# Designed miniproteins, single chains: the designs that were tried, part 53

Each design is a single chain, and the fold is of that chain. pLDDT is the mean over its residues in the fold that is shown.

## One batch from the design tools (miniprotein)

Design m1828
Fold by ESMFold2-Fast:
Formats: structure tokens, sequence, C-alpha cells
Structure m1828 (fold): chain A 55 residues (1-55)
């Protein structure tokens, strides 16, 4: 729970600063380490990439 929340906050902080690459990496590596399924982690990473492309 705490590890998952920390990963989400780090991901949101990186995205807010415009560091999309770091946000995607946290989603792909941090979320699974915190107990998220690989499918969920991949979905979140792809959502970040889509949002960044559409601005």
Amino acid sequence: QEAFDAALRAMADAYAKGDVETAVEIARTGLPQAGASPELADSVAKAIERAAKEK
C-alpha cells in the first residue's frame, strides 16, 4: 500500500515537471515492485505516453 502510493506520487511529480520519460519508467518498474500487475503497469505507462503526445 505505502510503496504503491509512493510510486504513484513520484510518477505524478515527474509528469507534472514535464519529465515524461521518468514518469513512464516509474510506472513500468515502480508499480510492479509495489505489487501492481504487469498489465496495470503497462496500461498506466501507455496512458502517460498518450497524454504527453496529445498535450
Scores: mean pLDDT 77

Design m1829
Fold by ESMFold2-Fast:
Structure m1829 (fold): chain A 72 residues (1-72)
Amino acid sequence: MEEILEKAEEALKEGRYELALRAALRTARLAPDSEIGARALEIAAQAYEKLGKYEKAEEFKELAEKRRKKVE
């Protein structure tokens, strides 16, 4: 699980935004109520922003904040 998240972070840094998004969304789906899931949603938001999908980016930032608040 964490390995997929690390791959998503690496892809985001390398400019492979679609790959980063897909890996992050998969991680968030598999780990919905966890810190890993919250981080995955944050990476998905960043990938959407890099792809120019600002509305989706804001949506996923809000989801990540809600997830973090629930885990805390």
Scores: mean pLDDT 78

Design m1830
Fold by ESMFold2-Fast:
Structure m1830 (fold): chain A 94 residues (1-94)
Amino acid sequence: GMAEEILKKALEELKKRFEELKKEVPKELHEIVEKYEKEASKAIRDTLIYMTTVLPEEKSIYPTPEEVEAKLKAIIEESVKKAKEEVEKKKKEL
């Protein structure tokens, strides 16, 4: 359905953004990048279920596909930002 297509696109974008980030990060710090990617992947899945199942069934709120996509994109952007910030902080300790 629509939810599955939104999830697939969000996870593909997440993977692309974090693979691009890994190319700019020393190999010693790749564990930090992988941690944030894993956490973001979980947040994307949990948020999709919340918006497409919990909100309609328990609260009678029906987010549009565009609202769901925007929320998942925001999770990706925030996760990449946090990963970059922790990598830069850790580089100063090297």
Scores: mean pLDDT 86

Design m1831
Fold by ESMFold2-Fast:
Structure m1831 (fold): chain A 86 residues (1-86)
Amino acid sequence: MIESVEVVSVERVGDNVVVTVKATFSDSSALKSIVAGPLTGPFSEISHSTAKTMTATFTLPSDEPIQVVVIARSASGEVEVATLTV
């Protein structure tokens, strides 16, 4: 389901960090989401049901490490997860 995850950019803007993530998927029917936030939360989620590629930009507080989680769920109920820390 998840073919690749790329951190496109990480930029500090004032008291925030702006993180852009691109994920590519082999199955266009899978439900896909990208979640990002500080390790302690809260997390922001962006989801698409049919996109083969997702690009998501998050504006988050810069005072903690940022965790990014990419989730894909197939129509058959199979789940794949990829995680990275920024």
Scores: mean pLDDT 75

Design m1832
Fold by ESMFold2-Fast:
Structure m1832 (fold): chain A 85 residues (1-85)
Amino acid sequence: MEELEKAKKELKEAEEKGDKKGKARSLVEIGKILIESGEDLEKAEKYYEEALKIAREIGDEETRKKALEGLIELGVKELKEAVLK
């Protein structure tokens, strides 16, 4: 998926620049793409948790809300995989 590759590139660029806000935003975008594709939901959870941690550290309430919304959408807490039907 081209969107996923773009988001991963944005994450790498933010990490190289030390842009914590950009990194957190890119992590949220990657998580959202993974949820929408149904791919690597465990990775999506990790991306959202990392974004949430960074957002809390820098006081980015917008990114914090988006990360929490993603975790709720996954239906996964405490690194437990959601029940598949």
Scores: mean pLDDT 76

Design m1833
Fold by ESMFold2-Fast:
Structure m1833 (fold): chain A 87 residues (1-87)
Amino acid sequence: VLSPRQQAFSELLGRVYEILEEEYKRRKENPSISLEELRERAEKKIQEAVEELAKKHKLSPEQVAAARELAQAALDWFMAELERELA
């Protein structure tokens, strides 16, 4: 059984992956969607996911900040790879 902190971490990674996968598929089906639009949409959904997890797992402000930083790093890495593949 995962601790509440480990559960929050696991759920965050799963939600970020799901969001990024959905946005990637959306762009695959409609290539006219810009990378900027994809990033903005993903960032908004990620922020909402972090807020939901903060409430569900009763995260401290410091834990919420760490979760946002982790999610942002994952998004930045994903966007850099996507830009590299399109170059």
Scores: mean pLDDT 82

Design m1834
Fold by ESMFold2-Fast:
Structure m1834 (fold): chain A 71 residues (1-71)
Amino acid sequence: SKEEIIEKFREKLSEVLSEETVEKLVEVFKELLEKNKNPSAQEIADALRKAGMSGDEVTLAVTIYIEIKRE
């Protein structure tokens, strides 16, 4: 479900990033899921960059998203 994907994304990011950064990443991800039920890795990356996330944060978030999507 949408809620399960969001929660897995939050949990995995929380292992390596601060709570503040995780909440910002999760908020962007939630907004994307409202517009598109199955966003591509590129759409996630583009939205995160537009939100002002660093290249390292974008790469990490996209990697985690791909892993979640394969499950």
Scores: mean pLDDT 82

Design m1835
Fold by ESMFold2-Fast:
Structure m1835 (fold): chain A 71 residues (1-71)
Amino acid sequence: SEEEEFRRVVLELARYLMELADKYNLTDDQKGVLLRELAERVRRLYRQEGKTPDEVFEEARKYLEELIKKA
């Protein structure tokens, strides 16, 4: 189902975030904020903009990379 694909995208992005958090030595507070921002953006892209799972993953991944580079 699309909901199962959406959940898969969120889990893949969370895994990617955890890898980046380890690489950039992020605090637990920073990880929590980024996870919430990612989950909210993924939900918006899927539910409000009708993006496919692959489009949601790519847009959210780029957003996460930009957030970490500016932190």
Scores: mean pLDDT 77

Design m1836
Fold by ESMFold2-Fast:
Formats: structure tokens, sequence, C-alpha cells
Structure m1836 (fold): chain A 96 residues (1-96)
């Protein structure tokens, strides 16, 4: 059974993989890096949820501008990220 730290590491790895597939502007890439840093630094579940929501909004915007092949791959990655985020959220609530 994965720990909270293992779930966080897997989530961040999938976000990084999504970044490699899509065409982010330098401004979007910087925003994602800032959100990842804030996510890593945060221990507040509400702050973590907000940072993940902001990341998902950026990823969804990128999907709408991508080729059909990239859209399919990004949607698959987004679904995996959402699943891990849900598991992480449940684990954090249980530890409170």
Amino acid sequence: MPSVQELRDRLLALIDQARSVTDFSPEQAAAIDALIAAFRASTDPLALARHLEALFQILRAAISRSSPAQQAQLQGLLNQILGLAQELGAKLVEQL
C-alpha cells in the first residue's frame, strides 16, 4: 500500500510526464513550476487541493490546443493524475 509520500511522488511524476507531451508557453511552464513547488511545500489539505485544481486547469487548457494524438495521451495522463490526487486526498484526511 503506497504511503502519502509515494502517492505525492507518483502524482508529481505524472504531472511532469504531461508537461513533456504538451506545448506549454514559457509563462505556463513557469506557473506549473511555481504550483509544483507550492504543492511540495504545503502540508494543508485545502492548499494542496487548490494547487492541484490550478494545475488541472492549465493542463485542460493545453489539451484544447493540442493535436488529436496529444489530446488522447494528455486525457489519459489527466485521468491518472486525478485518480492519484483523490487517493492522496483521502489519505491526508485519514491522517488528520
Scores: mean pLDDT 71

Design m1837
Fold by ESMFold2-Fast:
Structure m1837 (fold): chain A 99 residues (1-99)
Amino acid sequence: MEEALERQLRIYQFGANVALLEARLGREAAAEPIRRAEAELRELGWSEEELEAAREVARELLPRIEEIFATSPSDEELAAKLRELHKELVERARRAAEE
């Protein structure tokens, strides 16, 4: 159970970080940092299945994160919305680990 939860948490966390970077920089500017991060994760022992799962999380989250950035005129509101998204992702990872 704990190992499965840790795996799901790291997949969701990396996927969310990819989506945040793409929303902030745009897809083209984010591509090189993402490739470097993926290469580092492979060196740390991440499987291609884990990397692909994280990419799927990023693809799902990108439109929602872009909407959060577009509708959050203040840093305080942006931080609050991102904190709520983080809580939701932790709960989703927990449920995925139990399936």
Scores: mean pLDDT 83

Design m1838
Fold by ESMFold2-Fast:
Structure m1838 (fold): chain A 91 residues (1-91)
Amino acid sequence: EEELKEKGLKLAEEALGIVSEAANQATDPWVQAELTLHEIGLAIAIKYNDLEFAAKHIRRAAEVLRAAGFTEQADRLYELAKEIEEIKKKL
């Protein structure tokens, strides 16, 4: 199960990279603020190895990105959240 946990954390780290990049590229200050909130929440989840909390923040970041028209990044984040949720169910 350690291997599944490590896989989940790597997926969460990939998602953190996407959210961080999107926050830095956002021109709308409200979109940037919402993405930064979920970036912080996701970073804390990774630090404490909380895959459920990580997936929750990834999904919320995906919602923000989809609403802002960043559909490709949003779709990737939804995929990552789903994979992390599936890993969590097996732990």
Scores: mean pLDDT 87

Design m1839
Fold by ESMFold2-Fast:
Structure m1839 (fold): chain A 69 residues (1-69)
Amino acid sequence: SPEQKFQRLIDEAKVKDPQLAALAQQAYNDLKQKLQNGEISETQYNTLIGFHTAALASHLFLKERMKAR
């Protein structure tokens, strides 16, 4: 699921960039809370999870490239 992909990436980020992982975890928890409270739709939730997953993956990719130079 999109949530499982995001959580797995957060877990990877905990080793590589703990601060970035904490921000991503906070965003995930906030989005789940907003969905549970009816503040956002399921479609909005899935879109935002996808956005955060892509953003986190991009940051981790760039960080690895900088380390390999």
Scores: mean pLDDT 81

Design m1840
Fold by ESMFold2-Fast:
Structure m1840 (fold): chain A 70 residues (1-70)
Amino acid sequence: MDAAAGATAAAMTRQVALERGPEAGRAVGDSYAATLGGATAATVRAQSDALIAEAERERQEAERKRLEAL
């Protein structure tokens, strides 16, 4: 039960982060974590933080490439 709910939370967090940005993804992840509770909540939050950190690193590289074109 918890595993399926955690997987849904992670998928929604990832989708929202990709479409609307890391802040929106974190908000969705926190909302699901609050609903699920327990160890699943901790896992969902950790996954959200990791995805946000990775996305920011890639975005910085993309911005640098754009600036190099000038």
Scores: mean pLDDT 71

Design m1841
Fold by ESMFold2-Fast:
Structure m1841 (fold): chain A 84 residues (1-84)
Amino acid sequence: MEEEAYRLGKKLAEEASEAEGIEKEILEALLRMNVGIYIAAGDYDSAIAFAKGALEAAREKGDEELAKLAEELLERVKKLKEES
């Protein structure tokens, strides 16, 4: 589960880093939505793996805005897991 989530996060972030304008905004929204779906399911480990995959891809692509988004998502999930 976690390994699959990591790969999905990485792939979506790779696609978002190559996108521009409205398409990039949609892919960034999909990153947020996928993290939210994992959180809603109580699957914090998959949410963390997904955000880590996205962060790694954003850093590899040098997309600072996307990396910041992935860092914020990862931090949010880690905090929620500690509080649950």
Scores: mean pLDDT 85

Design m1842
Fold by ESMFold2-Fast:
Structure m1842 (fold): chain A 95 residues (1-95)
Amino acid sequence: DLKRKGFLAGLLNTLLMILEGLLSLEQLSPELQQEIENLLEALKRLAETDPRFSDLDPNDIRALAEAAHQRILEGDEEFIRKLYEEFEKVKKENE
């Protein structure tokens, strides 16, 4: 799904810009801040449960974000689906 791919790639790019100090979290809308927090939690859960990320520390947020961004740009459809499902799950838990 191009919409899911574009959405997740956009959020990951924003997270990576924050981690690089190119963008402050406080410059984002409250809604976008919550989406970034939901994405971060989803990435941590996938690092703990997805064997493809078994070598990544769930507390190494930069490595997780970089690996996820690369897989999305390469069109890993299964990863895109799993990340979006975990993102939606985290979002519902925070409602």
Scores: mean pLDDT 80

Design m1843
Fold by ESMFold2-Fast:
Structure m1843 (fold): chain A 88 residues (1-88)
Amino acid sequence: MLSNQQRADRLAAALRQLLEDHSSKLSPELKQLIQQAITLLETQTLSDEQVQQVEELLAQLVGLLVDDGPESEVQQIVQQMITVIQSS
């Protein structure tokens, strides 16, 4: 099975890919938030629960971006990811 660090690295890579694929749909502020989430995933040690929650939030984020969902919902999901990663 993949370690939590390997799962976190894959999540960071997926977010980086989303930045590249959807750059025209994202405000500079959202790009900075997504970059913050990437940095946190690459630098923090996450629990099993944190990794699972971020994976679920990433799936929601992908759906919103594919379906041209509102920027406010995209921002909310990214903020939730950051909160989960920073949670004690």
Scores: mean pLDDT 82

Design m1844
Fold by ESMFold2-Fast:
Structure m1844 (fold): chain A 71 residues (1-71)
Amino acid sequence: MLSEEEKKKLILEIIEENENKTVKEVFDIIRSKGIELPEFMKEFEKRAKELGLLDKTVKEVDRALVREAIA
């Protein structure tokens, strides 16, 4: 069982290596490695679905989430 710190580190590495992949693809990669999504990632996935960002690259998602948080 991975600790929360180990999960976050692995997730960040996957994101950095796959920042040009879509949000959906990155989540699929994380799940395929047997990493259980922490709550903050589940909330992020839900918000990305609501904003229609699943097909956007990870690199572009942060700007859209910042705009949503401000609005």
Scores: mean pLDDT 71

Design m1845
Fold by ESMFold2-Fast:
Structure m1845 (fold): chain A 108 residues (1-108)
Amino acid sequence: ELIEKGIKALQAGNYDEALKYFDEAIREAEKRNDQEKLGLAYAYRGVVYALQGKFDEAIKDFEKAAELLPPSRVKAVDFRSIGIFFENLGFTDVAKAAFEAAERLLAP
């Protein structure tokens, strides 16, 4: 539910509210040792940071998401979509980090 609330805030352009929900989701996932939810929360927070122009923070969050998420073709496709989106915006370093996260999720 926290990730869903964060996504709704992100879609509304309320980046500070989205960050609050994703930060809460990170803390709750850490408490539950839920590495998949933790990785998802980092991935979405990275998208918010990138949209705010906080590229170093976005890259770190995408790297952390790729470390935490289990190998997944579906999540790899999601990160490729994120990479294409930011590449089209000219955010080359952020796009590269998203593409690297996608490849890591496909690697054995």
Scores: mean pLDDT 86

Design m1846
Fold by ESMFold2-Fast:
Structure m1846 (fold): chain A 111 residues (1-111)
Amino acid sequence: MKAEELEKKAEEHLAKAEAALAAGDFGTALTHLVDAFRYAVELAKLDKEKGEELLRKVAELYRRLIEALRRAGRAPEIAGRTDISEEEAVALLLEFLETAVEEARAALAAE
């Protein structure tokens, strides 16, 4: 894909994630955030500045999703485990977010 197409796809998925989050559809919101993250990482390889901007937006929406799930008492669902505490589920999501951001930064810094 061209950089412009990657940017458009990332922004489209971010918008869908935000709409799903507002509607309380946390599973759909997470799916679109993951897709937006993938497109933002690929964009960052072609356009570092634009990719990093989109990765920051993904991180922001992910944190908002975690907070919304915590308030709804549904955080264990997004951790993929039903026997985990809400606090542990939030911690795992934060670890995933930090790892994803770090991996993206490492990819951008490679060279």
Scores: mean pLDDT 70

Design m1847
Fold by ESMFold2-Fast:
Structure m1847 (fold): chain A 69 residues (1-69)
Amino acid sequence: GHMEALEVAAEKAAELAREAGLSEEEVQRIRDLVLAGRGDQAGALLVLHGVPVERIEEISREYRRLEAE
């Protein structure tokens, strides 16, 4: 369902943030942005910290699949 898809996307975004060396506070901010439907802002922050856009696009694609059931 939609909530499950958001949680999966938030978790994957948080993992990318940790891998990129973001602080616990920044990781939490990214998770909160995704859960609030602000994945565009979360993605922009990840790119600024060196996460490839391709990895962010993979999360977006997975979210769309999970949201569809």
Scores: mean pLDDT 81

Design m1848
Fold by ESMFold2-Fast:
Structure m1848 (fold): chain A 66 residues (1-66)
Amino acid sequence: MSSQEAAEKLKKEVLEVLKEKGKEAAIEYLRTQLSSKNPGERVAAKELLELLETNSEEEVIEHLEK
């Protein structure tokens, strides 16, 4: 899987977790992805974690739906 495909997949999964379980569950999920063997997935997880820590749940959902 390419780094771009890994990033897009992770964004979709995080969006689903946010909608179903909320911000704290999404943060916990992303923290597990920081230990992924795929470097693209680790980079995407770090970026999404920073986004969630600096923005509201609603703002992150709006950004990920683009």
Scores: mean pLDDT 78

Design m1849
Fold by ESMFold2-Fast:
Structure m1849 (fold): chain A 89 residues (1-89)
Amino acid sequence: MLSKEVLERIEKFKEEIEREKEELIKKAKELGDEELAKEVEKLFEKILKKLEELKKSNLSDEEAERELEILEGIFLLVVGVFKLIIDKL
């Protein structure tokens, strides 16, 4: 299945997602935007679910790395958008 290096990359990425999710939810709640907090949770949970599916997949390391690069790109865009929204509140 997936190499130890790919699995370690997935775990580090999960830790980063969970940390950013907690920080963004906290900021949204402090600003009184409960709907924003719910959207952050929902969208980040979808990314985390995709990572768990990737860990359980029978993909090659090359295919898994491509999926990771796509998910990392999506994560960066999502974080950027939420930070811009929070900065305007």
Scores: mean pLDDT 82

Design m1850
Fold by ESMFold2-Fast:
Structure m1850 (fold): chain A 73 residues (1-73)
Amino acid sequence: SIADEIVALIRAGRLEEALALIRAHRDDGNALQKAAVKALLESDELARQLAELLREAGLDHMADGVLAWVANK
């Protein structure tokens, strides 16, 4: 799935490729939400990296949501 690919790219440190994939799927809120949930379940650091990439892709509201979930643990 796109969610699995995004998380795998971030985990591998392939942040430029992860950002490109997020940009290609900006309108797929379900895939991006699944990526956010997977990142949050794996680690706070991975979730923060995803939030940074979401912000770079212009998805500020989704980035803020991910960071709020990390902060409220």
Scores: mean pLDDT 85

Design m1851
Fold by ESMFold2-Fast:
Structure m1851 (fold): chain A 74 residues (1-74)
Amino acid sequence: SMEELLEKKKEELEKFIEEESKKYNIPQDVKDELIRKAKEALETLAKNEDEETLEESVKLLKQIIRQEIKKIAE
């Protein structure tokens, strides 16, 4: 179901942000904000996308998140 996929992808993004943030010593408050924004973006995508497109969108979100984390670390 879409709801199950959404929850799995939220957990995946949260773990991804945690791991990437550790590499760049990102503060906890900034990490929490990134996780919150990523989950919100994923919920918005889930309302308008099918399951296959949502999986592709998660891959793109991970790329965007990596760029944001690197920018914060600069």
Scores: mean pLDDT 81

Design m1852
Fold by ESMFold2-Fast:
Structure m1852 (fold): chain A 56 residues (1-56)
Amino acid sequence: SPLQKKLEELNKRSDELTAQEKALLAEGKDIRPVVLEEADITMEIMLLYVELKIQE
């Protein structure tokens, strides 16, 4: 379904952000912007998961 495809895309984005956070930590840079974006993606995934469950 289109919602499942969007969930896969969000999960891929989440993996990319996790890698970016690790890189920033290794460089001693501020991770706060990445953590905030991770929180936003997590919220989107949760809402999309609820939508998928409603469509059952």
Scores: mean pLDDT 82

Design m1853
Fold by ESMFold2-Fast:
Order: structure tokens, then sequence, then C-alpha cells
Structure m1853 (fold): chain A 93 residues (1-93)
């Protein structure tokens, strides 16, 4: 099961890079199964926030390899923070 979970995580990362719609669908199904999002809107927002967080982390690693900051990495971080806030507000309703 732990091995299958690692494979699922790798598939999610690959989908985030090659097929963002598939990534969102996979996250929505997982969130629904785990009870992390009660409404379809919460599921959509959680999936979007997760994708944004993944992009921010990926770009931060590339920035570290290049030894310089990039505007793309900064924008990705802001997007991830904005979506996380929206998700938290939706959950608080």
Amino acid sequence: EEEKNKELAEELRKAAETDKEKFKEMLKELAKKLGLAKTEEEQELLAEAALAAYEAQRLAKEEEKAGRVTPEAREAVRRAEELAREYAEMRAK
C-alpha cells in the first residue's frame, strides 16, 4: 500500500506537468474519497490550490539549480497562497 501510494504521488506529479486537467480530476476524486472537500466547488478549489503549490515548489527547485530568482517562481508562490486563502475561506463558511 505504501508502494502504491508512492506510485500515485509520482503519477500526480507527472500529470501536473503534462495534463493539468487530469491532475485536477485526480485530486478532486481523492479529496472526495478522503472527505477533505464537501462540495464540488471546494473540490475544484482544493485541486487548483494543490496544482499551484506543486508548480511553486517545482519552480523553486529550478530557481535553486540556476542560482537565481525568477519572476515565474514568485508568481507561482503568490498564486498558491491566494488559492489556499480562498479554500480556507470557503471551508469557514
Scores: mean pLDDT 73

Design m1854
Fold by ESMFold2-Fast:
Structure m1854 (fold): chain A 85 residues (1-85)
Amino acid sequence: GALKTALADKLEALAKTASGAAGGAATSLSTVVKDNSLSNDQLAAALKDAVKKLKEELPSLSGPEKAAAEELIALAEEYADVLES
């Protein structure tokens, strides 16, 4: 759906341009989102775990990296909610 596509595109962009925690989380999450073998529950759990890790890193981020992490958190939370509904 549109949310999955938007999340995948954002993850690929962030993985190419960001370093550190945000880039690492984006790369890992991109692999998870593209894995069609995962159940909705498994994917939602992986999204929530990635969001938790990104939220823990937010206080150490600034400028464009912080903004990108906040956008990624919002998209991942929206997609997890859709998967659980």
Scores: mean pLDDT 74

Design m1855
Fold by ESMFold2-Fast:
Structure m1855 (fold): chain A 110 residues (1-110)
Amino acid sequence: LLDEVIEHARRYEETGDPEHLERAVKALAELIKKAYEANPVTTLVMLGVILVEAGYAGKTHELIKKILSGDEEGLKALREIVDNIAKKYNISRGTVLRDLALIATYIANQ
Protein backbone atom coordinates (compact mmCIF):
# COMPACT_ATOMS: atom_id res chain seq x y z
CA LEU A 1 0.00 0.00 0.00
CA LEU A 2 2.76 2.53 0.90
CA ASP A 3 4.62 1.77 -2.37
CA GLU A 4 1.29 2.03 -4.24
CA VAL A 5 0.59 5.52 -2.80
CA ILE A 6 4.18 6.67 -3.57
CA GLU A 7 4.17 5.30 -7.15
CA HIS A 8 0.74 6.73 -8.10
CA ALA A 9 1.54 10.11 -6.43
CA ARG A 10 4.78 10.23 -8.48
CA ARG A 11 2.95 9.28 -11.72
CA TYR A 12 0.31 11.95 -11.04
CA GLU A 13 3.04 14.61 -10.59
CA GLU A 14 4.71 13.46 -13.86
CA THR A 15 1.58 13.10 -16.06
CA GLY A 16 -1.25 15.09 -14.43
CA ASP A 17 -3.46 12.02 -15.03
CA PRO A 18 -6.35 12.05 -12.49
CA GLU A 19 -6.45 8.21 -12.58
CA HIS A 20 -3.15 8.15 -10.64
CA LEU A 21 -4.50 10.67 -8.09
CA GLU A 22 -7.60 8.49 -7.58
CA ARG A 23 -5.48 5.32 -7.14
CA ALA A 24 -3.15 7.08 -4.66
CA VAL A 25 -6.11 8.34 -2.58
CA LYS A 26 -7.74 4.86 -2.58
CA ALA A 27 -4.46 3.22 -1.47
CA LEU A 28 -4.02 5.91 1.22
CA ALA A 29 -7.55 5.19 2.53
CA GLU A 30 -6.72 1.45 2.79
CA LEU A 31 -3.46 2.30 4.59
CA ILE A 32 -5.34 4.57 7.06
CA LYS A 33 -7.77 1.67 7.67
CA LYS A 34 -4.82 -0.64 8.49
CA ALA A 35 -3.44 2.04 10.84
CA TYR A 36 -6.84 2.22 12.58
CA GLU A 37 -6.99 -1.60 12.96
CA ALA A 38 -3.51 -1.57 14.56
CA ASN A 39 -3.70 1.68 16.62
CA PRO A 40 -7.21 3.21 16.65
CA VAL A 41 -6.57 6.08 19.11
CA THR A 42 -3.43 7.33 17.32
CA THR A 43 -5.19 7.05 13.94
CA LEU A 44 -8.24 9.01 15.21
CA VAL A 45 -5.91 11.76 16.55
CA MET A 46 -4.14 11.90 13.16
CA LEU A 47 -7.47 12.08 11.27
CA GLY A 48 -8.77 14.78 13.66
CA VAL A 49 -5.64 16.90 13.09
CA ILE A 50 -5.72 16.58 9.30
CA LEU A 51 -9.46 17.43 9.17
CA VAL A 52 -8.79 20.60 11.20
CA GLU A 53 -5.79 21.48 8.96
CA ALA A 54 -8.00 20.91 5.88
CA GLY A 55 -10.57 23.42 7.28
CA TYR A 56 -13.34 21.03 8.33
CA ALA A 57 -15.66 22.09 11.16
CA GLY A 58 -18.49 19.91 12.46
CA LYS A 59 -19.50 16.44 11.17
CA THR A 60 -15.84 15.34 11.51
CA HIS A 61 -16.85 12.11 13.33
CA GLU A 62 -19.10 11.10 10.40
CA LEU A 63 -16.36 11.94 7.85
CA ILE A 64 -13.84 9.81 9.80
CA LYS A 65 -16.31 6.87 9.76
CA LYS A 66 -16.79 7.27 5.97
CA ILE A 67 -13.01 7.39 5.34
CA LEU A 68 -12.47 4.23 7.43
CA SER A 69 -15.32 2.35 5.65
CA GLY A 70 -13.88 3.04 2.19
CA ASP A 71 -17.18 4.71 1.23
CA GLU A 72 -17.21 6.86 -1.94
CA GLU A 73 -18.06 9.93 0.21
CA GLY A 74 -15.04 9.12 2.43
CA LEU A 75 -12.74 8.85 -0.60
CA LYS A 76 -14.08 12.22 -1.86
CA ALA A 77 -13.46 13.78 1.59
CA LEU A 78 -9.90 12.37 1.62
CA ARG A 79 -9.26 13.89 -1.86
CA GLU A 80 -10.52 17.27 -0.56
CA ILE A 81 -8.31 16.97 2.56
CA VAL A 82 -5.23 16.35 0.37
CA ASP A 83 -6.14 19.31 -1.89
CA ASN A 84 -6.79 21.72 1.02
CA ILE A 85 -3.57 20.80 2.90
CA ALA A 86 -1.55 21.11 -0.35
CA LYS A 87 -3.00 24.61 -0.93
CA LYS A 88 -2.57 25.70 2.73
CA TYR A 89 1.14 24.78 2.85
CA ASN A 90 1.90 25.52 -0.83
CA ILE A 91 3.17 21.98 -1.48
CA SER A 92 2.21 19.38 -4.11
CA ARG A 93 -0.65 16.90 -3.66
CA GLY A 94 1.98 14.18 -4.19
CA THR A 95 3.93 15.45 -1.16
CA VAL A 96 0.77 15.42 1.01
CA LEU A 97 -0.12 11.88 -0.17
CA ARG A 98 3.42 10.58 0.55
CA ASP A 99 3.61 12.27 4.00
CA LEU A 100 0.20 10.96 5.11
CA ALA A 101 1.04 7.47 3.78
CA LEU A 102 4.34 7.44 5.72
CA ILE A 103 2.58 8.48 8.95
CA ALA A 104 -0.20 5.88 8.45
CA THR A 105 2.42 3.16 7.71
CA TYR A 106 4.34 4.07 10.88
CA ILE A 107 1.12 3.83 12.94
CA ALA A 108 0.10 0.52 11.27
CA ASN A 109 3.48 -1.07 12.13
CA GLN A 110 3.53 -0.05 15.83
Scores: mean pLDDT 80

Design m1856
Fold by ESMFold2-Fast:
Structure m1856 (fold): chain A 60 residues (1-60)
Amino acid sequence: MSREEEIANTEKAIADLQAELDRLQKEIDSSPNPSPELVRREAALFTALGILQAALDFLR
């Protein structure tokens, strides 16, 4: 895979994770008592997003 393809794939993965994170945050915010599973999922997505952003910065 070329560097350009790696950058494009990483950017798409980041965008997909950001979209899912935004959806989860809205779901959590709309509920006065969100499930522990939703909160755990949000934390996992934040971690994954940070890793991918660091990888993207390295590729750029």
Scores: mean pLDDT 81

Design m1857
Fold by ESMFold2-Fast:
Structure m1857 (fold): chain A 75 residues (1-75)
Amino acid sequence: TTTIYIGNLSPSTTKEDIINAIKKLLPEVEPLEITFLDETSALVTFANLTEAAVAIIALNGQELKGKKLKVSFAK
């Protein structure tokens, strides 16, 4: 598995919002786990490095609930 970091989320963002954003851009990719670190950041785990890398490319700089997402690899 490979985990990515998503920052600059709106405090009103839910796991469903993140799942729907991923499915819209990457319909073949399903996240395994989503964990909120705080009100504005989350960790999302994917099955492999390729899915995680594609998710970063697709989501980084996208707008969700009026906020521009900051997406990178997590440790």
Scores: mean pLDDT 84

Design m1858
Fold by ESMFold2-Fast:
Structure m1858 (fold): chain A 66 residues (1-66)
Amino acid sequence: SEEELAEKIAEDAKEGLVLMARSVAEIGDESKREEFEKKVREEMEKNLEKIKESILEHSKRNKELR
C-alpha cells in the first residue's frame, strides 16, 4: 500500500539520518556530537510527517509510471 511504502521510506530516512549523525559525531568534539545528533533528530521529527506526506504523493504519482 502507499501508506506502507511512505512509512517504510520515512523510517529508512530517519534511520539513515541517525546513522549519519552518529558517524559525524565520531569525528571530533564529543559536546558537538551529542548536539548534532539531537539537532538531526529534532529536524527529522519536525519534518517526518511532511516527508511522509510528500512520499505518499510521489508514490501515488509514480504508481502510474512504475
Scores: mean pLDDT 68

Design m1859
Fold by ESMFold2-Fast:
Structure m1859 (fold): chain A 83 residues (1-83)
Amino acid sequence: MKIEMKLTEKDLEKNTEEFAKAAHKAVAELAGEKEVDEEKLKETLAALKKDIKENSEEFKKYSGYKVVLDSDSGTVTVEKLAP
């Protein structure tokens, strides 16, 4: 199952661990599954944090980020949303 979550800059300013936990909980509750590849999720979120820090002006051009969690394959993808 694929679950999409929209993140704003304000959401990302919150504790990233809180977001990761919420994402895992959402997958478990909606799909009846408990597992998403947590290491891959952490790597994706770390890359996103780095992108925001290095490209803060670019981040302001977007309305947010879309994170897609695929519980079947354990993959996490991130897409920049148009302003």
Scores: mean pLDDT 60

Design m1860
Fold by ESMFold2-Fast:
Structure m1860 (fold): chain A 86 residues (1-86)
Amino acid sequence: MEVVRKLLEKLSEIQGKEPPSDEEVEELLEEIKEKLKSTPEISEEEFERAVKLQLEILEGKYNLSEVAKYEKASPATIRREIARGA
């Protein structure tokens, strides 16, 4: 699925990490296809739609601000807490 590649690339960019290799992407795509075949509840189209939605959220910058607040405190807040805890 083309959209899965784009999502992985964007996630790597956001995390400041190296993009996944073609081999890693191919292995992940094979796993996804196998799981989709084993999961009749979720069609390939439904999965692709969910991945596209996640990619749009990441590209739309809307989720980036929320992820920064939710998954990690802002760098300023973290620095203040460390300064108090040290």
Scores: mean pLDDT 61

Design m1861
Fold by ESMFold2-Fast:
Structure m1861 (fold): chain A 93 residues (1-93)
Amino acid sequence: AVKVDLEDVSALQPGDVLTAKITALTDDVNVQVLWFVHSADGLVLQEGPQVHLKKGETKTVSFTMERPAAGAQITNIALVDGVIEDIATARAL
């Protein structure tokens, strides 16, 4: 099992960095992360590289914004072997 922690952020501008903390709860695991930033005008999707976590380890993953996204819904999805393990959501205020 994997846990994702994601926090609300201020209005997003180009160059702003979104961060999420990923924790391996039960086993050593390779985690693929997906970033979704949903605004009224569309969706930005970014795939991150795989991150190796040892049992009990927490690592920070990041995504740099290329477009402004005020009022957006931010979603981080953690996958192990193509299976969704956890989903965290936050808002850009």
Scores: mean pLDDT 78

Design m1862
Fold by ESMFold2-Fast:
Structure m1862 (fold): chain A 83 residues (1-83)
Amino acid sequence: MLEELKEVLKLQKEGAENVDDEEKVKEIIRKLAEILGLSEEQLEKLLEGNEEAVREKIEEYLKKFEPVFKKLSSEELKELYKE
């Protein structure tokens, strides 16, 4: 669970850093879809929905981990976001 969360946050950061690179963004979306357990059909719909749809799906996923965030210290949160 925490490892998946760390990977999602890492991919979200990489996406933000490479937002102008369409191919890089697509690679990040595919990796996120794999972690989120999306089917190939769901992934295609997500890609058709543009970057906003991907962001919305990530936010929905992260909301499921709000209780985990509340249990993490400031130092643990910084470490989670470091990579």
Scores: mean pLDDT 63

